# Designed miniproteins, single chains, continued (5), part 45

Each design is a single chain, and the fold is of that chain. pLDDT is the mean over its residues in the fold that is shown.

## One batch from the design tools (miniprotein)

Design m17543
Fold by ESMFold2-Fast:
Structure m17543 (fold): chain A 78 residues (1-78)
Amino acid sequence: MEVVEGVRRSAEAAVKAVEAAIKAGDLEKAKELLDRFKKEKPAAIEEARKLVPEEVAEEIEKVLEEAVERMEKLVKEA
């Protein structure tokens, strides 16, 4: 499941980038990173649905939704 692993890796990188911005005291950058990820998420899911079986696309959607939740929690707690 190379596509899911790639998405999982990208999502983890995004979460770490938000965490790093918060640790640096740059809440504005953390919010910008989260906003960009949220804006790109629907298109990424729609593209996945065209390239992989529905079951795999649902897994990708869950990975992206979990990443958004993690990033929103980090920003809220900062």
Scores: mean pLDDT 82

Design m17544
Fold by ESMFold2-Fast:
Structure m17544 (fold): chain A 66 residues (1-66)
Amino acid sequence: VELSEEEERALAEELRLATAAATKRVAEETGAALNAEQQEAVALADTFDPETLEALLAEARALYAA
């Protein structure tokens, strides 16, 4: 079953936020140099409160484990 364009856009936005949270966590744990895309993701994740960040990390694990 293919998602509609509207559903794909909603999913893409959710994935973007979840990926930002995951990128921030990985960067903090590894201390690795970030590329421009990863730096933008970390900057976005830095705007999240701790509870939102943990919720997005849980969503990222669920989405990327599937």
Scores: mean pLDDT 73

Design m17545
Fold by ESMFold2-Fast:
Structure m17545 (fold): chain A 62 residues (1-62)
Amino acid sequence: GPTSWADQWLDYFLQHGNRSLLADFLRGLGFDDAEVAALVALQDDPAALRAAFRTAYERRWG
């Protein structure tokens, strides 16, 4: 899918439990603070995070 390249990075951040690193990655992609906060809140649910990331990415750049 259009965000499959990001799955490896999301898995890395989730494995390391680093909210700050995940947030910095998302801001670097161009997400705003509200979008970053919503996605970071899902870090304990990898499937939900991937689905929400895809939806947010497609909404902005799809």
Scores: mean pLDDT 77

Design m17546
Fold by ESMFold2-Fast:
Structure m17546 (fold): chain A 59 residues (1-59)
Amino acid sequence: ALSAEEVAEAIMAARERGEPLPQAVVDWLSAHLTSEQVTEIALAPDVETAKALLERYLA
């Protein structure tokens, strides 16, 4: 299973490289978050902010 840290890092890495998200990350986000929450995380300026948002939304 993916951790919030791994998901946040994968999102930031994909964004920095202009690459699509791995399917496992997409599936995880769809299972745990709304489309609005996913968008907010995708727009986070750094991994720390993305992780904090993920932890908040999963609480």
Scores: mean pLDDT 78

Design m17547
Fold by ESMFold2-Fast:
Structure m17547 (fold): chain A 65 residues (1-65)
Amino acid sequence: AAPPVLTPEQEAALRETIEQARTTGRAIAVDTATVDGVAQKGNPALAALSTDELGEALARLAAEA
């Protein structure tokens, strides 16, 4: 399926989450449960995304980074 279209705020929140993990040395597991847990705890904007949307968006942004 085509990757989902994120709002600029949601995309920025995902990029910030990836950058924070790099900076703190924490590995973000690119699995459904971990991504969903991080979104709900750290970035409420990301909690609005479905598990599939989070997975596809994170994979896309990680590939671009």
Scores: mean pLDDT 58

Design m17548
Fold by ESMFold2-Fast:
Structure m17548 (fold): chain A 119 residues (1-119)
Amino acid sequence: SEMEEIVKDAESEDPEVRKEAIRRLLDDELIEEAPEEVLEILKKGLKDENPEVRIEAIRALLYLAKRRPEFVEEIVELLLEVVLDESAPEEVRLVALHALGEIVERFPELEERVLAALA
């Protein structure tokens, strides 16, 4: 299946292959048919050793949150964990912070929760 190929590529030794696998998860059909599997692969990408793979995972999580609002609270917690991780590269933390900003614009009810976590 397409999901089996994406899972295999997401575990590749080549970060460019892992990055492309994450980009493939932005497929609307995959998000509709297997949203929980998409979320699990993105959680792994969020913790990837390569900062570019982590950035692609953050962008994909933002897209998933907008398409599947039932995951938005979990995605906010995942992105807050990245922003507050002092060991993460600054560029990764900034992309996560920008993604939280876009989520708050679309889901303003989450603003107080995000601001409280960043205080």
Scores: mean pLDDT 89

Design m17549
Fold by ESMFold2-Fast:
Structure m17549 (fold): chain A 80 residues (1-80)
Amino acid sequence: MAEERALRREVGRLVVELHEKMQELQAETDPAKRAKLQEEITELKRELEELNKRLKAYGLGVDVEADEKLLQVVVSTRRL
């Protein structure tokens, strides 16, 4: 129960941080900073996927429809 609450809070934190980094990337013009932001975004996505797997193991999962923006990014990456 405590672990489940911690996982849910962590997912929420990562989703917010991911969106903030994506917005920074859209506004950033420095190529070196853009490369760093892309790396950080990739790492955050990996962490989010791992936490989602753990939440699904508890029968909770993450609302796939609520995370539509993240799904669009994942689908776009997969299509490449």
Scores: mean pLDDT 66

Design m17550
Fold by ESMFold2-Fast:
Structure m17550 (fold): chain A 65 residues (1-65)
Amino acid sequence: MSGDEEARLAAAYGRRGDAEAAARYAKLAIQNGSSPEAGERAGTAAATAGSEEGAKYGQLASQNG
């Protein structure tokens, strides 16, 4: 439940272009057990905003399922 909330926040910050906040929430989403799809979307949003760490977190989320 909380992991999915962090994933939504990461996607929202990524759409705003806040790569740093998006990456941080993507990491929290994975740690808190977001669904693999939600975590992957969060990481992708952070990567699109310019975060290399976000790209890595998205990949880890898709493997976590």
Scores: mean pLDDT 75

Design m17551
Fold by ESMFold2-Fast:
Structure m17551 (fold): chain A 78 residues (1-78)
Amino acid sequence: MYKEYGEKNSEENEKMAEKAEKRIKEKIEELKKQYKELGIEDPIRLVGLEVQGIAIRTIAYLEGAEKAEEALREFLGE
């Protein structure tokens, strides 16, 4: 049967949250690789990026997929 508007919107927000998690994880791994090659240790910055990832996922669930996508673009520097 047809789902309620809010329930359908929740599924779209969840899909966006999953996509954001993947992109954020890829960016963090890329940065970790760069830091290792340069001999840099900056755990505070890495933790900060993980916290930003949690924030973007939370935005997807609370404010919607569009706002989460905008936050993800800012995180990626796009």
Scores: mean pLDDT 72

Design m17552
Fold by ESMFold2-Fast:
Structure m17552 (fold): chain A 86 residues (1-86)
Amino acid sequence: SAQEAELQGKLQQLDDLSRKIAEAYRNKDLDKAQEYLSEFKTRAKELVDWLKQTDVLSDEQKAQLIARLQGEIELGEQMVEELKKL
């Protein structure tokens, strides 16, 4: 469906940003890590808000995805804090 394709597109954008955060962390690039984390947080919020308006996933699947996104944000924030100490 169009909603399933949109979900896949949103998830791919988040996966790409997660990869970029990890790359910035490996390169010790604080500015890029902060930029990509900020965009990840914005995109994740947009996805969560969009999911609340759709039935593309069950309530259980939505809760699992939201928890996963929150965990990825927390990991990204830890990476940024480690870079600030360098």
Scores: mean pLDDT 90

Design m17553
Fold by ESMFold2-Fast:
Order: structure tokens, then sequence, then C-alpha cells
Structure m17553 (fold): chain A 55 residues (1-55)
């Protein structure tokens, strides 16, 4: 699914976080920007993880 792919990309970009945190961030990013592709969602998810102090 789109969210699974985005979560995987986010985890690869920020491997210091758990896969669970990456998935949660990707889900939140998709809710904020439902028009983005998996790569765009992953980028926003990484930004959220950085803002939370996790990446």
Amino acid sequence: SLIDKAAELAYEAAPTVSKEDAYRAAQKAMERHPDLDAEGIAGDAVGLLVAEGKA
C-alpha cells in the first residue's frame, strides 16, 4: 500500500527510529498531504520525526 511504501522509505532515510515510529509518521504525513506520492509522504514523515526529536 502507499502508506507501507512511504513508511519503508522514511525508515530507510531515518534508520535511528523504530519502524513503528516511521509508520506513524508516514500515516500522519499522508493525513496532512493526501495528494503526495510515497516519496513525498516519506519526506514529510522524516520532517515530523525530526520535529519530534526522533531523527
Scores: mean pLDDT 80

Design m17554
Fold by ESMFold2-Fast:
Structure m17554 (fold): chain A 96 residues (1-96)
Amino acid sequence: SNLAQAEQLLQQGLQAMEDGDYETAARLFDQAAKLAPDSSVGARALFNRGRALWIQGKYEEALRYAKQAAEAARKAGDERLAKQAEELAEKLEKKI
């Protein structure tokens, strides 16, 4: 299913982040979010895409992903992730 594929891509993206391969992580997170846009998996992919961009110093792009992650998390009913994404967005706004 698309959800199962998105979960696999999310896990691969998280591993790429641990390895410092932010380019591969970005591609994998974007693919995961596209496969499961209205799910906690998709929201988590958007959140981690924002985190990867923050680590790379791409604050304006990171902020856009953090805001998208918060919206997707709220739609999925994932209040914990929505709060984490909103906190990331607030920190990013202070860097711009």
Scores: mean pLDDT 89

Design m17555
Fold by ESMFold2-Fast:
Structure m17555 (fold): chain A 87 residues (1-87)
Amino acid sequence: SDIDRIHQQTRDILGQSSTISQDIQDISQRQNTPRSMQISDQVSQLSFQMTSYADNTFSSTDPQQMQQNVQQMIGIRDRIQQLYNSI
């Protein structure tokens, strides 16, 4: 039950982050400015970190460790959202 809920939360965060990241990449490609390229590079790095935390969450059976990974993912999602607001 707790693990299923954490897995659903992990999927939701991944989906939200993926959508925003794709929007940033599309905007960056169209604008083709040094600023937009820098934001795109930051989003790529954050997306890599997001995937790593998600993989750790899906491979874990410790709810406490999983919740810590989810908290990191929330922080990464919020940073991607900030980058979206700044592009």
Scores: mean pLDDT 89

Design m17556
Fold by ESMFold2-Fast:
Structure m17556 (fold): chain A 87 residues (1-87)
Amino acid sequence: MTQEEAAERIEELVVALKRSNLESAGKIADIAYKIAEANSSTKELQEAAEVAKKLRDLIEKGEATEEIIKEYAKKLEELVEKAKEEL
């Protein structure tokens, strides 16, 4: 997977995350984390991995609300857009 393909895949996962229920959000966040971590050649993709991991952990702890999921999805979207500008 190229860095550009990784960024595009994470963008798709962010769209899915914004439309997800709480159960699906955890799985989507975990996939986004794994893709970002495996493809972390930019600082923005490294930050995206940490943001996705933190969201996954919050969901697993039962501390995530729908509003928190949407906030983290927005952060991931912004980081991925910046990463694409640096690639």
Scores: mean pLDDT 80

Design m17557
Fold by ESMFold2-Fast:
Structure m17557 (fold): chain A 86 residues (1-86)
Amino acid sequence: MSMEDVIKKALELTRKNKLNRATKMLEQALKTEDPAEARRMAEKALEVAETVLLTAADLAEIAGDDELSKELREAAEELRELREQL
């Protein structure tokens, strides 16, 4: 999968989960002409997104929303897998 394809898939997931900062960083990575810099920006955006989702999942679990916690953990895992493909 190309870096562009990975970033586009990540954008769908960050938009779905309303991760506005990570979404903006990924959009900026797609506009970046230097492939190495674009990759660093995308990798950082995905790390931030994963951390936010895992924190939200922990809070959902504490609140007793096990279904939301599971959904957020699954989204975090998908973002981690996408980051490994960069």
Scores: mean pLDDT 86

Design m17558
Fold by ESMFold2-Fast:
Order: C-alpha cells, then sequence, then structure tokens
Structure m17558 (fold): chain A 118 residues (1-118)
C-alpha cells in the first residue's frame, strides 16, 4: 500500500494503477494498509484526497468519501461520464468510482486515476 500512496501523491497515474492492481490481487486489505490510506487521505486535499477516499470505500465499504464526492459536483459528473464510457451503470458517483476501481483494466484505471488527480 505504501507504493500506491506514494504514486498517488506524485500524481503518477500509471504507477498508481499498477500498484492498485497488485493490491486488488489479494483477497483483502489489512488493517495496517487501511490505516495508512486513512492517514494519507486526512493529510491530502483535492483529487488526491478524493482518490484515497474512494480507495478507503473500496477496501472497507465505509462511505468516507461520500460527502466529498457529493460536494464536488464537477468531479462526480466526470466520474459518472467515465463509468458510462466503460459501459458501467451506477446510480451515483461513489458507486461508479467503486466499480471502476474494482473492475477496470490497467489502462482504464490509469485514465480514471489521471482524471481524479487532474
Amino acid sequence: VDELIEKIKNKDAEGAAKALKKMLSKPSWTGDEIKKLWDAAKASSGGEKALLGMLLYLATLFPWAVDSLLEDKELGKKILEFAKSLGIEAKDALTAARKILELGNLEELKEFIALVLS
């Protein structure tokens, strides 16, 4: 998880996508990994915070990022449009983000991460 957080902080969308795919190959995230994501999200702002919040939601199903995604209507709209481009149906931006992060291939994840971090 340290490599994933570092790539996100450096706005390295390709590196972050590769690190996330490695994390998703495991059956679950550890409590230490979740704590590191939480601490990183609390120390972050903007797209970095939004992405780390989405990853926390994916790892825990805890909707930590819900308020941030609902407040940022522009980001929420971009997430829904991106999901639609992948043929993913979702009722809201948080559900769309979770599905993209869970189901996306490496290229789709790279594009999505770049979108959120821009």
Scores: mean pLDDT 75

Design m17559
Fold by ESMFold2-Fast:
Structure m17559 (fold): chain A 62 residues (1-62)
Amino acid sequence: SAAEQAAGDRGTAAMKRVLEARKKFEEGDYDLPPELMRALAEIYRVEGKEDEAKKFEELAQK
């Protein structure tokens, strides 16, 4: 449906932002807000990377 397509487009934009944050983290920028850490955990979980997802969930709670 059109609503599902719009939700998908918004999800793609959010994912792009989260992937850019992941790149910065890998480049040594560890100053990520908890919201982005939680989003990264969800992205890793969707990708089947449960260990990484759990790690970012724990970081978001500190």
Scores: mean pLDDT 69

Design m17560
Fold by ESMFold2-Fast:
Structure m17560 (fold): chain A 69 residues (1-69)
Amino acid sequence: MRTISLDEFREEVERWLRENNVPEEEAERILALVDEVIAAHRAGASAEEIQALWDRLVAALAAVNERLR
């Protein structure tokens, strides 16, 4: 997230989900987590709170990536 805007990050995640044919229900859940991370950043949440949301997003993306094998 240090090299791109939060909006661009959301677009990249949407593109990755589309390119990997992730089911709509799963894609919507992941995008909801992205939106939570973006909202936390915009609200000026603590680094710890942002990290917790980020860890949830990374875990969800990792689970999807394992299913794509």
Scores: mean pLDDT 77

Design m17561
Fold by ESMFold2-Fast:
Structure m17561 (fold): chain A 97 residues (1-97)
Amino acid sequence: MAEEAARRVAEALLAKLPALRRLVELQRERLGLAPRDPSLRAPSAEELAADRARLAAIYARLEALLTPRAPELEELAKTDPERAQLLAAEAILAALA
């Protein structure tokens, strides 16, 4: 459950960051984890700068949403770390929607 939640968060985040997603796809090709796509090009510095700006905005939103819940999640993580991870993942997915 927790691993699937983490994967969903990663996929949702990459959907918002097209240049970073393209870098991940290129790395998967280099590692032999995906077939080579000759149409895949390395992102430009401008595209990467745009993704950094988007990531900063996403981080600010996540910080605003998770900071007031941090004490609750920290206590839950001591007794039920999997549930704490799932609740954090749900909050992140909601913020990325």
Scores: mean pLDDT 77

Design m17562
Fold by ESMFold2-Fast:
Structure m17562 (fold): chain A 89 residues (1-89)
Amino acid sequence: MTEEERLLSRAVDVAIRAAERYGDKHPEVRELALELRRIYADYQAGRISKEEALERMKEVLDRLIAIAREAGDTDYVAEFERLKAELEK
């Protein structure tokens, strides 16, 4: 539980920073950041399982990685890929 909350919180923070940088060119990054916040809130409220939260988070991270690659931002690609790798352990 605590580790998944930490990973979700970190992913939200990174996505918000990405939205601040690219949100005008890639408005979907803002939507993805909100989706991560929703997953986190639902998990904390006990509305979704740990397995469902991790699955949805991976899907959002894959989309964020794709956008960061399109934006040419290798730092954010690496950060989202690190978060995804931590979920797969």
Scores: mean pLDDT 76

Design m17563
Fold by ESMFold2-Fast:
Structure m17563 (fold): chain A 58 residues (1-58)
Amino acid sequence: GEKHLEGAAKVAAGLGGVSEEKGRKAAETAINGGDQKEAAKAGGSPLAGVAAVGAARM
């Protein structure tokens, strides 16, 4: 849901050291079934990809 996306976006942005907009793109990619590599590409950081995938699976 929207709260899940918001939480995942903040985790991806915080751990990835990227903007909330980039964290949101990484989180959307992970929630829509994208893998860590796709989420990292969307967020612009490997750590954002890891964080987004982890948060999306909670």
Scores: mean pLDDT 78

Design m17564
Fold by ESMFold2-Fast:
Structure m17564 (fold): chain A 94 residues (1-94)
Amino acid sequence: SLKEELEKILEEIERIVEEVKDRIPAGLYEMIRRLLEKARRHLREEDYEGFKEELEKATAAAHIALSERDPEAAERILKLSKEAFELLDKLLAE
């Protein structure tokens, strides 16, 4: 269920990025998309540390792209990323 919760968060982040893609510079959009794809692959492999690393990179790139162009979308992505990181912190705490 934790993996399913993380997958749902990732899908919602991907949905927001697609919703606002016209506001993202093409190079940053392709970078964000690739980073989210890498995060999804790590999540499917249950490599939660790799998932966290790629999601952190995607979130940083999305913030650079959207914080001034679409602050509402930037905030939505940040909130979802924080939820994912909180879930990961619980899982990675042995």
Scores: mean pLDDT 86

Design m17565
Fold by ESMFold2-Fast:
Structure m17565 (fold): chain A 67 residues (1-67)
Amino acid sequence: SSDEEVREFLESIGAEHLYDFFKKEKLGLEEIAKLSAEDLGAVLGLTRPEEIERLARAIEELRKRLA
């Protein structure tokens, strides 16, 4: 579990309000980096297109950082 790293990541992209969602799903940064835009809507239940787009972009950058 990388709860603190997840919180910092979400805070950096203005999505801190999603922290509890990711914590509930037990997703760390490595798990989050594997999510596609379709996964954000379907698996995490995100309903706002703006949030999905912002997260997808940030996850792409996170994936590059972790590679």
Scores: mean pLDDT 73

Design m17566
Fold by ESMFold2-Fast:
Structure m17566 (fold): chain A 96 residues (1-96)
Amino acid sequence: ADAMERLVREGREEELAEILRELLLAMGAPEDVAEQAAELFKKGLKYLREGDYKKAEEYLKEAQKLIEQAVAQSTVSDEEALELLRAAHERLRALA
């Protein structure tokens, strides 16, 4: 939580979007889906940083739908998914 808030305040939405893209690809998401989710997430975080909460909510909600679809279609085991989420969280902490 704190690491993500710090990275958003520092304008590091591109690094946050890259972590999401890599996580989705590792979970077996198609490249186009991973790229689209990451781009929407990046735009949402940018608007959140700028104080445009309505636009932030719209973009983050669209990103969430793609993330949920990718997770539902995931080819990895629940244990592998948990390890991937842990690795992404540690990368997030390392960037903060």
Scores: mean pLDDT 76

Design m17567
Fold by ESMFold2-Fast:
Structure m17567 (fold): chain A 72 residues (1-72)
Amino acid sequence: MAEPLSPAERRVLAALAEAGPDAELSARELAERTGLSQPTVSRALDRLAARGIVEKRVVDGVTKYRLSPAAI
């Protein structure tokens, strides 16, 4: 099957998996972990959230992301 994930999306998913299934990370934290720019990470996270692969939640005014339990 064709997997339409970009290299940035794969790196972001790997970083979230390394942090653990319940880990909540901001786009900034994911940029620091992956070595990608924050805009690149934000675009990858938007695509992953649209696919239901990650969940987004606002914590203290900061958007946090984690792996969706339904997508694991």
Scores: mean pLDDT 77

Design m17568
Fold by ESMFold2-Fast:
Structure m17568 (fold): chain A 80 residues (1-80)
Amino acid sequence: EAEELARRAQEAALEAGATRAEAGARGDWIGLTIVADSEETALKALEAAVRAAGGELVDRELTQDSRTGKYVLTALIRLP
């Protein structure tokens, strides 16, 4: 179920060290947002989330909040 895969992706990102992670399912896609204290952690959290979902990473965008120093990564995962 896409909703269950989105939940697993969110939990995997948090376990990988993300400060915050949110995932939502829509049809065969999962939208994911990760917040982390470092770029390295954000990317590791993304890898963990994609693996947990069993899907394919289609797109990602990484930005840094200059005031807080936190990294925000948004991603789109296609389900099998």
Scores: mean pLDDT 85

Design m17569
Fold by ESMFold2-Fast:
Structure m17569 (fold): chain A 81 residues (1-81)
Amino acid sequence: SMSPEQLLAFLEAQHRRQEAEIRRAIAAGDRATLRRMLAGNERFLALLREVAARHPEHRAALDRLIAGVEAQSAEIRAALA
């Protein structure tokens, strides 16, 4: 199984991958993809909050990642407005 540090690195990589996909969907005006990604971000935020609760020693890094995903969701909502 992954260490907490390996899990955090994996989650950060997933966030970066999603940023690229969101930028492409915004550029394409793909509202259906943006809505699905927004829903996916809500599920991802729930997971990150659970990980933060179980690993208070990594709270600062997880809070930064949570803030990044929330900013990403705000960008999607702005594109859907």
Scores: mean pLDDT 84

Design m17570
Fold by ESMFold2-Fast:
Formats: structure tokens, C-alpha cells, sequence
Structure m17570 (fold): chain A 80 residues (1-80)
């Protein structure tokens, strides 16, 4: 089902983000943006190397490009 596909993509996205695989994370975020309605909340997870902890941000899906930019910003913060 679409709901199962969304759940699988969300799990893959979380993994890609904690592994700093930006290319995979962006591809998965684009797929998710096509399956989710505008206004859906997308949890973005990144590993913070400085604190050795995961950082989670809930992002409202306004557009595919906005989601991708939020994802890239979070990964950049985690790498700094």
C-alpha cells in the first residue's frame, strides 16, 4: 500500500541521514514529497558527531525543494 511504501521510505531516509549519505537522502526525500500531501510532517534525522547524538527535526512539507533544502541544512549542521 502507499502507507507501507511511505513507512519504508521514512526508515530508509532516517538511515541515509544518520550515515551522511546526502545523495540517497535527497533521492528518498524527493520520493516522499511525491507520495505525501502538502502540509504533511516529515521527521528528518541526522547524527551530530560533536555530541555523538541523533538530532531530529519535524519539517512541514511545503514543497519538494523546501524539504530537500531543510534536509541539506540539517546534514551540514551535523557535519560542522
Amino acid sequence: SREEEIRRLLRRLARAMVEFDEEEAVALARELSRLLPPGAVVPLTAYDEATKEYVVRDVVLESEEALVEALRALLAEAKA
Scores: mean pLDDT 82

Design m17571
Fold by ESMFold2-Fast:
Structure m17571 (fold): chain A 68 residues (1-68)
Amino acid sequence: SSIDDVLALLQKQLGLPEEYRERLRAEIRASVAELARMSVEEVEGLIKTPELRPLAPFIVNAARVLSR
């Protein structure tokens, strides 16, 4: 699984727009397995766009689902 699988799940669950998915894809350079082991605070640190940081808990949860 890749970050694209995480972002696809966020689109499905939250209706996340393509522009936000493209930004997150550019900023988050971690594997699904790495994201699944990170804290919300660590994932927030990967997100350079402040308005997207509230998505960090959803990214962590999606990565944990996909890494099993």
Scores: mean pLDDT 85

Design m17572
Fold by ESMFold2-Fast:
Structure m17572 (fold): chain A 76 residues (1-76)
Amino acid sequence: MEKEQIQKELEEAAEAVKNGEFPKYEEGEVLTSAGVEAIVESFKDKLGVEIPYAWPKGNEEHKEAVKKEVEKLKEA
């Protein structure tokens, strides 16, 4: 099912972000615009969900935003 496949990919993305793997960023490095853009493109293209483009700089804020989107998908 398309919904199940998308949820799986988002869960993997959220887990990777939690582990500092996606978007990829080095220890102490601020999340790049390229990393934010990749996630925004992924959610928009696969789910039709529009995420705020200008996410706060910082890995923790970004991880929280990804988790919230994953939760919305599980609810839907």
Scores: mean pLDDT 50

Design m17573
Fold by ESMFold2-Fast:
Structure m17573 (fold): chain A 63 residues (1-63)
Amino acid sequence: DLALALTLAGLFLPEALRMIKDEGESPEKVRERIKKKALDYGASPEVAELAADIAVNTALKKV
């Protein structure tokens, strides 16, 4: 569900930005952390992976 992935990516974008910019975490570790948070929100593994990828890629363009 692309719509759910986009919604979750938007919800987790501020966290992804903080993890990358303020904490200095690698993009790979941030993707895994955001994916776990999306799974906790009830997303499927496919949706969680897509949401994490969108959030991290968007955050990387802003730093």
Scores: mean pLDDT 82

Design m17574
Fold by ESMFold2-Fast:
Structure m17574 (fold): chain A 61 residues (1-61)
Amino acid sequence: MKYSLEELAALIGYKYNVDKETAKKIAEKVLSLPEEEAQRFVDILREEYKDKFEEILKKYK
């Protein structure tokens, strides 16, 4: 699987307007799904926020 926990947590935090720790916990739960399902979820989020990806990551740091 070609994604990082930090990237997924950043996208989740932005989408749900939750704190960094909560976003990380949700991201860990998503990554515990079967590989195909987890990858599909991540791909959908990346496509949804592709034009804001850099800003989202910068805000999460």
Scores: mean pLDDT 75

Design m17575
Fold by ESMFold2-Fast:
Structure m17575 (fold): chain A 97 residues (1-97)
Amino acid sequence: AKKYYEEGLKAFKEKDYVAAIKYYEKALELEPDAVTAFNLAKAYYERGKVEEELGNEDLAKYYYQKALELLEKHYEDLPEELKKEAEELIKELKEKL
């Protein structure tokens, strides 16, 4: 899990959101963790924005919905310092949907 999480962080920093999603999905599958789910949701959100800018509205909405579902599922288990960032992201996602 840790290896996939670290690869996901690297891909996200490089703005390779497709790779970030794949690594975070694998990390979360092996070890359910609220912080991993939060970072996966951020990667879905960023990919959704890219698809929206390309005119792929249905695909963008799909990723925004995936991000929202992860954040709502894992919100209570997040560290307090991440809850405010998660609340802002939930607000943005609801405005996009």
Scores: mean pLDDT 87

Design m17576
Fold by ESMFold2-Fast:
Structure m17576 (fold): chain A 66 residues (1-66)
Amino acid sequence: ALTPAQEAATRAVIRGANKVLDAKSKEEAEKYIEETRAELRAIPGVSDEFVENAEAHLKRLAEEAL
């Protein structure tokens, strides 16, 4: 099972992904990715590796959807 910090981080990524998928431009998607990265870094116990992987995932969604 995920740790409580990883659970919170995963929920933040899901919210970020939904915002990116609803974005009407790459610029808007980039803003949502930046917001999600900041939210993840604010969660105690989230690793830098998790944040980088989440950012890469959201960037890939933006590139493929927009």
Scores: mean pLDDT 81

Design m17577
Fold by ESMFold2-Fast:
Structure m17577 (fold): chain A 66 residues (1-66)
Amino acid sequence: SSEEVFEQFLREAKRVMHDYLLGRLSAEEARARLRELYERVRPQLSPEQAAQAKEALDRAEAFLAG
């Protein structure tokens, strides 16, 4: 379901940010992975979920930018 896809996206995005904080990923690598995740799931999400996923992506990218 789109709900399961959305929840998995949020879990994977959180994991990417966690790996960044642990020094396992650079900011550039984390940004690339987050964008790839968003692009992959976007067609499977409802418009509401896609907006929320984009908001989460934008917040993460802002954090990675410093």
Scores: mean pLDDT 88

Design m17578
Fold by ESMFold2-Fast:
Structure m17578 (fold): chain A 91 residues (1-91)
Amino acid sequence: MELAEETIRLIERAADLLAADPSNDITQGVADIAFAVAITTERNAGHEKIAEIVSKARDELLAAARAGATPEQLRSIANKAIDEVKKAAEE
């Protein structure tokens, strides 16, 4: 569960960054890089299902931020992804 806990914290931090300034291109770029690192780390660990969940969360959060989503909408997307990661990590 250690890696999944780090992935969850990364999703939380990325969502908080995007929620603070969702239309900021630099903030979006930082979040994208953070997600890319998490996806690669989970895949290298053999956790393909978690990598897929994180990849989907990245796409949904960045699309929502670019569309002018509210902080509440961004947090909702992140919380759903976190719940899916927790469920996938419980074997």
Scores: mean pLDDT 83

